# Designed miniproteins, single chains, continued (2): the designs that were tried, part 3

Each design is a single chain, and the fold is of that chain. pLDDT is the mean over its residues in the fold that is shown.

## One batch from the design tools (miniprotein)

Design m4071
Fold by ESMFold2-Fast:
Structure m4071 (fold): chain A 98 residues (1-98)
Amino acid sequence: MLPKEAMRKIIEMEVLASMMRLLVWASLLAGELSEKDIEKIRKHAKEIVKIGKELKEKYPEYSDIFNKILNQVLSDLEDAAKKIPALKPIVEEFKKLS
């Protein structure tokens, strides 16, 4: 049902989300999150939102699928921000942009 281009972009979003989760895990294990790692998380979050918006515009009939993915990423970021308050601005930016 999903076009191959949309499936490929969904995989890109999931890879970016996985990279963000790994940075959060590494930071929790180290007991700190560097400013560079916060910037990487912000960059990945912005790219996920950008891909999600482009997909919703190009394939509006599948918006529910794209919104489900965006909501899962938001949930993961909100959970991370509970443990790492420095991530709260990224959560708010994600909500505003998605």
Scores: mean pLDDT 85

Design m4072
Fold by ESMFold2-Fast:
Structure m4072 (fold): chain A 64 residues (1-64)
Amino acid sequence: GRLARELATRELVEVSGLSREEAEAIVEKAAQLDREAAVRLIVEESGLSRELAEGVADAIYTLS
């Protein structure tokens, strides 16, 4: 849902230092994928470790 995407976006901004617009684009793409594909996308687009990317993906999938 929208709240889950907002929470995931804020988490991604805090851990990556990306702009809000960049983080929103990544989260919106990730929300269309399964959890494993979402983790991979977040790593590729943000440069985060897999561990941090899993936290962001969990915010999308646990709260959605």
Scores: mean pLDDT 79

Design m4073
Fold by ESMFold2-Fast:
Structure m4073 (fold): chain A 58 residues (1-58)
Amino acid sequence: SREEREAALLAFLASLPRPVTVAQLVRGLGGDRATISRLLRRLEAEGRVVHDGGYRAA
């Protein structure tokens, strides 16, 4: 589900030592770049992800 994908994305970001690019997230999680980008935009709007030189958990 979308909720499961959001949880997986957040868990993956939280496991990483530094901000990452969309390409790195696609490589680590799989799936389409467009889907990952949409999820990141949503999570950023919710304050759960920060985009500053790359994406990281808030």
Scores: mean pLDDT 80

Design m4074
Fold by ESMFold2-Fast:
Structure m4074 (fold): chain A 96 residues (1-96)
Amino acid sequence: EELEKLAERYIEQAVKDLENAAKSSPETAKIYAGDAINAVRGAAYYAKQLPNKEEFLKRISEAVEKAAKKMKDAFKKNIGDTVLKEARELIEEFAK
């Protein structure tokens, strides 16, 4: 219950950080992207401890992919691609 709520909060934070990145200058967007990667790490860390970890890890992946698409639409594709790569690597590591 508590771990599930922590995973949820970190997923929400990652999405929020990427939405802020899409609206920001390129320099500020990189800072928000870094915050989003840290939030994904937190979400994956808590999700790994849950019985339904695979479902949560998939949810993290889908949420980040959807949010990163907004970065591409905002002409920040390189930053969005970096976040997707880092998130995928973290999810793969925590799925083990």
Scores: mean pLDDT 80

Design m4075
Fold by ESMFold2-Fast:
Structure m4075 (fold): chain A 61 residues (1-61)
Amino acid sequence: SVLDQGDQLVQQLLDAQTREQALEVLRQLVDLINATTDPAVRDQLSARLQAALDAWEARQA
């Protein structure tokens, strides 16, 4: 499902070793959100993206 793909991208973002790798995965996740037409699924993907970004930034601090 689209949510399963989102979960895989979130995991890839969290596993990113460099900022460059994180930005590449972030681009793919944003593209997935923009391609999603179901507003409920889009909202869930956006929430997962926000949580992943918060976790990644906390790791870099």
Scores: mean pLDDT 80

Design m4076
Fold by ESMFold2-Fast:
Structure m4076 (fold): chain A 73 residues (1-73)
Amino acid sequence: MEEIRRQMLEAAREAKRHLERLKKSKTSQEVSREIGRVLRAIGDVVDAALEGVREGVISREEALEMMREAGSL
């Protein structure tokens, strides 16, 4: 359980880091290219959050927080 929770949190942190980097880079053409990577990372976070709630690894409140952060592109 703890191991699964850590994997999910790591995925969420990685996605968030990519989002923050994308927002701060302000690189015109490269921003468009990086969007694909960000969207994939967001998808991973959403999948991890839903799986975590289903498995009872995280609370619904924690899952909603993760998805809210991932959705704040």
Scores: mean pLDDT 66

Design m4077
Fold by ESMFold2-Fast:
Structure m4077 (fold): chain A 78 residues (1-78)
Amino acid sequence: MREELDLEVEIGLAEIEIGIYRNILKQNPDDPEAYEGLAEAYERLAKIYEQLGDTENAERFRKLAEEYRKKAEEIRKK
């Protein structure tokens, strides 16, 4: 279905964004914008997996989003 294909595309895009931000962090480990970007991408994945009924992965991605958001805040305080 179109909706299923749209969700798969959104997952793929979020995974690409995660890869980009992880690469940025390899060069600049104290980049708060990169951690914020990771948090946003994982939050999108959590919402998509919740829609798919995958509660376990949705919860995992929500926790990752929260962790990266907190990391961004910690760096900004420096």
Scores: mean pLDDT 82

Design m4078
Fold by ESMFold2-Fast:
Structure m4078 (fold): chain A 62 residues (1-62)
Amino acid sequence: MSKSEFARLAAAAGIVISGLDLLGRTDEAEKLSQELKEAIDANDPEKVREVLERGFEALRAA
């Protein structure tokens, strides 16, 4: 995966997390934000994808 592709994936996850916070799901948004930071610090694209997918599932459930 390219650095640009990784950055876009992380940005998408951040946008989804922000959406959850705007919907009042602040605790879940905070947990996902912490996991996203850990995934970025570890340079782990699979964990970033997992955060993004879990964020989308949470938005669908709202």
Scores: mean pLDDT 82

Design m4079
Fold by ESMFold2-Fast:
Structure m4079 (fold): chain A 55 residues (1-55)
Amino acid sequence: MLEEALKQVEEEWKRLIQEDPSLPPEEALARAVERIAPTLSEELLKQVKDSIRFS
């Protein structure tokens, strides 16, 4: 579901920025989405990207 997918992306994003503080937040977010993308449907992935972009 979208909410769980967003939580997974957020956790991966936090992990990435903690691991590399020099990594730009937008780049870390893109990597987090890429890591989660294979577990999501195309439609759900689009909704995740839209939600992240807005907030």
Scores: mean pLDDT 76

Design m4081
Fold by ESMFold2-Fast:
Structure m4081 (fold): chain A 87 residues (1-87)
Amino acid sequence: MEEKKKEAEELRKKAKELIMESADKGVLAISYASTATSLKNDKSSSEEEIKKALEELKKYNEESGKLDKEAQELLKKAKELEEELKK
């Protein structure tokens, strides 16, 4: 059935896009982790600057994790549709 095959292909495409976006957010999180470490080692840095870097780190880690979870759920659904089509 062509409809289920198209649905599985669209789910895979969407999952790939979410995985790529998750990876981009992960890179941003690593960048802010490095920034927070540098700020903690710099005696001229304010506590507010360190806090802001840690908040951005948390934000991008949470966004990356959410996108990855959504992608994995779409991949599971696509796999179920593909296994049904092999019957």
Scores: mean pLDDT 83

Design m4082
Fold by ESMFold2-Fast:
Structure m4082 (fold): chain A 105 residues (1-105)
Amino acid sequence: MLVERFEELAKKLPPEMAEEVARVIEEIPKALEYIKENMKPELAEIAEKALKVVLEGSLLKLELHILKEEGAPEEKIKELEKKIEELEEEYKKLLEELDKLEAEE
């Protein structure tokens, strides 16, 4: 689902941004494998959740760019910016949780 959403958005983006999205899509499976291979299961769960939050935030930032290009109402732009801010706060909390668990054996 997340990869499919990036692919659909890439069709509406300038070629340079579409190429960057394609690179992100290609790196997602590698990042997930790295987490599973290099982290303890409890740390891996939080790291995977943090990665998904970062990816959702990136996806919403691309949607925001498209909406601004299309001249969407300010209300929709502000709603999306608020969601991005909420995801950035969630990411920060997940990183703090990861740091705390890294000290556990």
Scores: mean pLDDT 77

Design m4083
Fold by ESMFold2-Fast:
Structure m4083 (fold): chain A 95 residues (1-95)
Amino acid sequence: MKYSEEEFEAEVYLALGRIAYVIGDYETAIKWYEKALELLPEDHPLRPQIYLDLGEAYYKLGNYEKALEYFRKALELDPSNERAKKLIEEVEKKI
């Protein structure tokens, strides 16, 4: 299986997405995060982190419905994720 190679590429895409996010290019950040998800199996432990990053990028674009969707997906995969819980509460106040 190519999991080690695909995981490395996914981590690179995640890093590129975070760089785009920091410079305010939220649409480019989303594209990199989506590429990272495409490389990872559905049960991969990195997926909750990428869903959080996708939600934050959509939140910055004012797409609160998609932000909430991705934060909920992150929490479904990692129910103990306190950051996801707090972000869901913040987004629900905007809707």
Scores: mean pLDDT 83

Design m4084
Fold by ESMFold2-Fast:
Structure m4084 (fold): chain A 56 residues (1-56)
Amino acid sequence: MEEEFRRLAERLVNAKTPEEHAQALLEIGRLGGAKDLEAMQKEVERILEAYKKVQE
């Protein structure tokens, strides 16, 4: 888990686009406490949408 978190964190730092950055962040969230993968995916998509809109 720690190693996976570190790898995803590195992806955040190395992300070239906001989309890649958001994707890595979402994966970190799943790793930290995914309960229902399907429900998580739906929430993740909403978070991604909000994240992309906020990032300016």
Scores: mean pLDDT 62

Design m4085
Fold by ESMFold2-Fast:
Structure m4085 (fold): chain A 60 residues (1-60)
Amino acid sequence: SLEELIEEAERALERDPSAVASLGPYLWELKEALANPESTTEERLQAGVEALRAALAALP
């Protein structure tokens, strides 16, 4: 699920690199959480997932 969301966001960036402004910060945070789960909280992880999903949904 988290890995799939990250892949979806990376694919969106390949299609439209200008989306980095809206996707980049959340994508970076989620990739860091995936690489080191102990470095984040469940609250922060959930907020990041929600934010990335919202940013993806806002893309044309």
Scores: mean pLDDT 78

Design m4086
Fold by ESMFold2-Fast:
Structure m4086 (fold): chain A 85 residues (1-85)
Amino acid sequence: MEEKIKELEEKLKKAESLEELEEIRKEIEKLKEELEKRYKEEVERMKKEKSPYSEMLRFLADYEDLRLRLRELEKKVEEKIKELE
């Protein structure tokens, strides 16, 4: 997930057309859906396996960081699209 977000950040820096920006936006939406699905699956797994509280806290912190990073990336794409229109 983190590697895919970094790849999208690099693509955004190089993107020069509305078509490229719309493609990046679609990839961000797909990653947001994947992240939410994995979050739900992992939380249910941790509950069933009685994972240590420290492990759950670390997972939640990592999840929140990725979610915020995707939101910031989405915002930058929207701003760049408006600049090109």
Scores: mean pLDDT 79

Design m4087
Fold by ESMFold2-Fast:
Structure m4087 (fold): chain A 114 residues (1-114)
Amino acid sequence: SLPSLEEKEELALKTILDLSEDDTDEQIKADKEAIEELLKNPPQSVEELIAKLKELLEKIKSPSIRALVKYVIGLLEENKIEEALAFLEKVLEEAPEKLKPIIELLMKILEPFA
């Protein structure tokens, strides 16, 4: 049988946390700057949000943040915006301190659409 949304979220969370152990401070800093730049010209629709997050994926250097953004894009493409925001909140609670500012920025980008 196909995995449930809850099973997919648990696997995604575990994968993101496992990958975060190998993320460098330089990668995290670069990714934070890329996300902050997106916030200077925030998306005006869900379609634009998805497009900008896909462009962001090409710039992301941290494996954990790449996995996080990819999973969020998948939820947004299924019109699961509230679920995407809730997932980011779960990741924020479990994430190491170095990743929390990036997750908070991603939440700030998504919040207007929830």
Scores: mean pLDDT 87

Design m4088
Fold by ESMFold2-Fast:
Structure m4088 (fold): chain A 85 residues (1-85)
Amino acid sequence: KPSREELEREVTRAMIVISLAVLRLTAEKEGDAETAELAREAIRRVEAGDYAGAAELLRRLAERLAGTELAKVAERAAEQARRLA
């Protein structure tokens, strides 16, 4: 059975993926192709286990979304990705 550490990593990874899915879907709905592509690339990095790369893309997403509630979602996800790196 997975250890508590493994379960905490799995939960954190799931939370990052959910945050990225929200960012991608919102960007697609608003026609922001660049933000949507950054979110897709960040999802690909998470799937590859490249959490450091995902954190950097999430930081860029937070910069692009500065002044919105979604910037907070991106910042939180970047922090979570840095903890898994």
Scores: mean pLDDT 85

Design m4090
Fold by ESMFold2-Fast:
Structure m4090 (fold): chain A 64 residues (1-64)
Amino acid sequence: GAAEAAAALEEARRLVREGRELLRKATTPEEVARGVGLVLRGIGLAADQALRGLVPMEAMRLEG
């Protein structure tokens, strides 16, 4: 339902933010890989919700 879609988008934004924080302070290839992995997971979660048509297009933006 709509509440599940909203929760998924909140989680997607949280993952992207955490990934960006890791990338900002990354000094090793392993840290870069972890940061990228979090960002990609967040994007995948948002894309899944978009494919289900449960969220408006503007809410799919992971940047505030």
Scores: mean pLDDT 77

Design m4091
Fold by ESMFold2-Fast:
Structure m4091 (fold): chain A 81 residues (1-81)
Amino acid sequence: PAPPGTAEVHGEPGSDPAEVARKMAIEAGKAAGLKLVKYSVATYANGRTVAIGLMEDNGGVGGVATPDGKEGRGAAASPAP
């Protein structure tokens, strides 16, 4: 299971890592409340590519899980620089 604020994108066999990463960026952009903090791209022997990204809510912490809400944070996500 992914932590709060994490998104995963798959590329089909033969997809380029750059295209998969670009799709992640586009999806994060469409989600106006999310910023793509970091991502990893892996290409398997069969040519399949997977991009895994960590995203945060815009102006706050992604996946607030505490009763304190945004004030207490409560997510494992890193703040944007």
Scores: mean pLDDT 50

Design m4092
Fold by ESMFold2-Fast:
Structure m4092 (fold): chain A 56 residues (1-56)
Amino acid sequence: VLLTGDAEEDLKRLEELIEAEKGDPSPITRVEIAVLLAANKVKSLEELKARVEALK
C-alpha cells in the first residue's frame, strides 16, 4: 500500500507529544503516542524517523 506524505506531519506531531509528556506526564498523552505509532505501523519515534528518511 502506498503511503501518503503524512508521515512527516506525524513525525512532527509525535515529537510535540513527547515534549508535552516531559512537562506533564499523562496516561492520555502516552496513549495518543502509542496510537500514532500504531497508525504508522512503527513501534518507536526512531522507527518513524527511519520511515520518513526512506520516503526522502
Scores: mean pLDDT 71

Design m4093
Fold by ESMFold2-Fast:
Structure m4093 (fold): chain A 88 residues (1-88)
Amino acid sequence: MAAEKAVEYANKAGLAAAKYAETGEKGAAAAVAAIGAGTGAWLGMSAEDVERSAEAAAEAAKLAGEEGGKLTEEYAKKAGEYGKKAAE
C-alpha cells in the first residue's frame, strides 16, 4: 500500500536525519560519493568509467550535502500526505 511505503520512507528519512545530525552534512555527502564509486566498481566498469562516476558522485555529494535536509523534509511531507490519504 502507498501508506505503508510512505511509513517506510519516513522511517528511512528519520534514520538519515539522525545520521546527518551525528556525522554532519559532510558525512552524508561522503556516503553518497562512496556509493557512486562503489556502484561503478561493483558493476565491473572500466577504471575510466569508475573515475568518471566517482567525479560525478563527488559533485552530486557536494550538492546532496546541502540538499540532504531538503530531501529528508520532502520524504517527510510525502509520507504525511500518503498517510493522511490512507487514513481517510
Scores: mean pLDDT 50

Design m4094
Fold by ESMFold2-Fast:
Structure m4094 (fold): chain A 88 residues (1-88)
Amino acid sequence: SKQEKANSLYEKIKKLIEEMDKLVAREREVQRRWQENKSEEDFRELVDIGVELIKKAVELAVYRSQIEKLGDEETKKKVDELIEERLK
């Protein structure tokens, strides 16, 4: 059903946001070290984290678009609220 598909997409989005939260925390730690040491290794890790965050942001956009196409306004609202709470 549409609701089952929307619920599945919502669970995927929740997991994706949890992974993004971890990457953002790691980015902040590595950025602090890099500001102090100017290490090429820390800079490369920042670039790698940035690329992974972009990939996850694209996946998030795809899943959100799929929920919109399903026409499940309640699940879309839950997704928008989750993004606002955890990523802003």
Scores: mean pLDDT 85

Design m4095
Fold by ESMFold2-Fast:
Structure m4095 (fold): chain A 55 residues (1-55)
Amino acid sequence: MDESLLAIARRLARRVREGRGQEAADLTGLSVGTVREIARAVEAGDDERAIALVG
């Protein structure tokens, strides 16, 4: 059990990349739009923004 907000963001980005953004949103309670923005931040290498979007 070692989930930092960044680790969560990277997991969400991976789910979105796999076409499972809706599943990622459901698992976290976030909107699909928010999960998509987190994925974009992770893909851009903007870890700080990704963390801010998760919590």
Scores: mean pLDDT 78

Design m4096
Fold by ESMFold2-Fast:
Structure m4096 (fold): chain A 65 residues (1-65)
Amino acid sequence: DDIREAFKEAFRETLKKQGVPDEAIEKALELYDKAFEAEKNGDIEKAVQYRREAEKVVQEAIDKL
């Protein structure tokens, strides 16, 4: 939906400005997409786990800068 796409665009733009590689950005966004789908299916525990994994991907990428 529009909110999800707006989030993805802002996320990409912000991390690109910080020098994060596109591969890491897209991997994190894939995990966020999985989190959104899990939440849509009522699986809040999986949604939380996917968000944590996405955060770790971003953190590791920033640590390499």
Scores: mean pLDDT 82

Design m4097
Fold by ESMFold2-Fast:
Structure m4097 (fold): chain A 109 residues (1-109)
Amino acid sequence: SSQTTVALGLAQRDLEEAQRNYKEALEKTEEGKKLSEEIAEKYKKAAEKYQQLAEMLQQILSLLQQDGQAGIAYAQAHAPQMSALWQEGRKLKEEAEKAMEEEKKKKEE
């Protein structure tokens, strides 16, 4: 159906974004360890949020391919949880990025 096609496109886009954010946060966790354990921990927690999102989106994609209506229902039921994971991941990433910039400036002084 047109609804299933739209849902597939949105889930694929969101999965790609979640996977990019996961990879970046994971790489930044290692970089952050060189400056502060607190920075590393925030990036690690951000990566965990994006990993959970990617897993949920992969499940949505699998369901949409098998049964479009079941996939749409699952996505709708889990939309609040996915929204929270996006918001939490973004907040942790922003806090870690700010702390990392502040520590880098101190090291250059």
Scores: mean pLDDT 88

Design m4098
Fold by ESMFold2-Fast:
Structure m4098 (fold): chain A 118 residues (1-118)
Amino acid sequence: SVKITESGGGTVAEGGSLRLTAKVSGVDFSRYDKAWFRQAPGQPEVLVAYLSADGSLRAYDPAVAGRATISQDHAASTSYLDLRDLRREDTATYFNGLAPAGSGVWTHWGEGTQLTVY
């Protein structure tokens, strides 16, 4: 079965930075597009960062553009989200999602990791 395990969340002061990590197993990691999604209580889910399977395309939500970097390590089957200049509005649970390359259909999600900015 496919498993995505996120880590790296925590409590961080505004203006700080952190790295979120998602480890993937049970799937051919290299054949999937990756995204980081976030959801705060009472708010809709937002796709904050996208990376194509081949690494050629990156996209960011305007809320994090210039403050976020998405990356991947195919050998480790791991996706990363680096966040800088954190704002209180970045407080959310962050999830990694997988879509078969080019499909636009998100088929697998992790359990998420909580970020709190104070």
Scores: mean pLDDT 91

Design m4099
Fold by ESMFold2-Fast:
Structure m4099 (fold): chain A 60 residues (1-60)
Amino acid sequence: SAEAVLAEVKELLAEGRVDEAVRLLQERLGASREEAIEVLVLLAEGREEEALAKLRELAA
């Protein structure tokens, strides 16, 4: 689910594992590198609800 992916991405970012977070989004959701980076930027800005909405769009 998008919610499970969000939880895993947040954990990787908390550990500074940015490249692994990008890879996870690409492999789990078929996201492009640009789409993955957009999700990470939204999370860095505290825009978690917008990040989740983007993850749901990518998962559809």
Scores: mean pLDDT 85

Design m4100
Fold by ESMFold2-Fast:
Structure m4100 (fold): chain A 85 residues (1-85)
Amino acid sequence: MVLLGKISEDTVLVVVGDKIAEVSIKDTIEEAIEKAKKEGVKLQQEELDRLLKNAKEIEASLKDTLEEVFKKAGLSKLGDVIVVK
């Protein structure tokens, strides 16, 4: 799982396997895990730890634009992370 960035105040974009999912920050981490499992991916504790670290970094950039949020997450463009097939 990879956190792509913050879409809005309460929504983040994540990559789970070869799929993308929008996850509400208002949801618990447990709900985010269940949503990712419905996409057919099993989450490991290490993947959860990476998500939490990235989420804290994104939270610090509340007023950043989506492009700036992607750059802060260490991503130059969405296509670099998403598998299209």
Scores: mean pLDDT 49

Design m4102
Fold by ESMFold2-Fast:
Structure m4102 (fold): chain A 64 residues (1-64)
Amino acid sequence: GYSDKRQELLKLIGEILRLIGEELDLELARRNGEISQQEADARIAQLQAKRQQLLNQMNSIDAE
């Protein structure tokens, strides 16, 4: 029902926000010289792919 959909959307939003936070941490580590640009780019690309999968799941829920 609506309540179940709302809970699933809130869960997905929370996971997306967490991934955005991890991406920001990697950007800061790169800027501080703690990791290489290549390492940061590779890890950020993986996080962006996961975020896109979660966004696609949210769109599938909304399309109903």
Scores: mean pLDDT 82

Design m4103
Fold by ESMFold2-Fast:
Structure m4103 (fold): chain A 55 residues (1-55)
Amino acid sequence: LEKEIEELKKQIKELAAKIKEARSKGDRNTVLELTKELSEKSVQLMELQKKLKEE
């Protein structure tokens, strides 16, 4: 669980950086796609954090 949480945190930070870059370039389609992926990974992170608290 902890390893999966760390991997998701890394992926979320990477996506946030890519979103910032895409916004600066005016690439709205890429921003929307990456924002969707960020939201999905954020939900997964919350679920794993809840599991960790229950263990």
Scores: mean pLDDT 80

Design m4104
Fold by ESMFold2-Fast:
Structure m4104 (fold): chain A 55 residues (1-55)
Amino acid sequence: MSAEEILEELKKEAEGDLKKFGELVSEAVQRLLAQGKGAEAARLLELASKYVEEM
């Protein structure tokens, strides 16, 4: 799954709850880093930060 696809799933699961969204993003980033997917983890963080700023 791409960082963009992960972001869309986390947005749906959080249902507009920024605190829950942040927790889900943190979990997804840790999972990606554990799998050696550092580039995807960094991209997910940037996309999540942009999404929060654009709300």
Scores: mean pLDDT 81

Design m4105
Fold by ESMFold2-Fast:
Structure m4105 (fold): chain A 56 residues (1-56)
Amino acid sequence: MDSLVKRGTELKRKAEELGDDIGVEAATKGIRAAKNGDLESAKRYIRDAEDSLKGT
């Protein structure tokens, strides 16, 4: 759980630096899901954020 919050926070910071609004939104949703214990949604949103960053 802590690892997913940390990963999401790092992805959000990178997305903000690159101006990737989609990546910021996905990373934010991933962090919220991880904090709520929804590991499946958290993993999905974090993957979406990673994919968004690769596309920018």
Scores: mean pLDDT 81

Design m4106
Fold by ESMFold2-Fast:
Structure m4106 (fold): chain A 77 residues (1-77)
Amino acid sequence: MEKEIEELIKKIEELVKELEKAIEEGDFDKAREIMKEIDKLLEEIGKLLSKTPNPDPKLIERLKEIVARIQELGAKV
């Protein structure tokens, strides 16, 4: 389960990089598509975390930082 969450976090990190690039290029249609994909992956992580009673605190901090960055970028779209 933790390995699956880590793999999903990695995918979101890559999508966040693509999202930043799309916003910088003014491609807001692409940015919205990337945001939808990120939201879907975040829902999957949420489901996995709900089944994990004591997740790694470092994993939670990493997820928290990514979510904060996504919210910051989403405000620009």
Scores: mean pLDDT 82

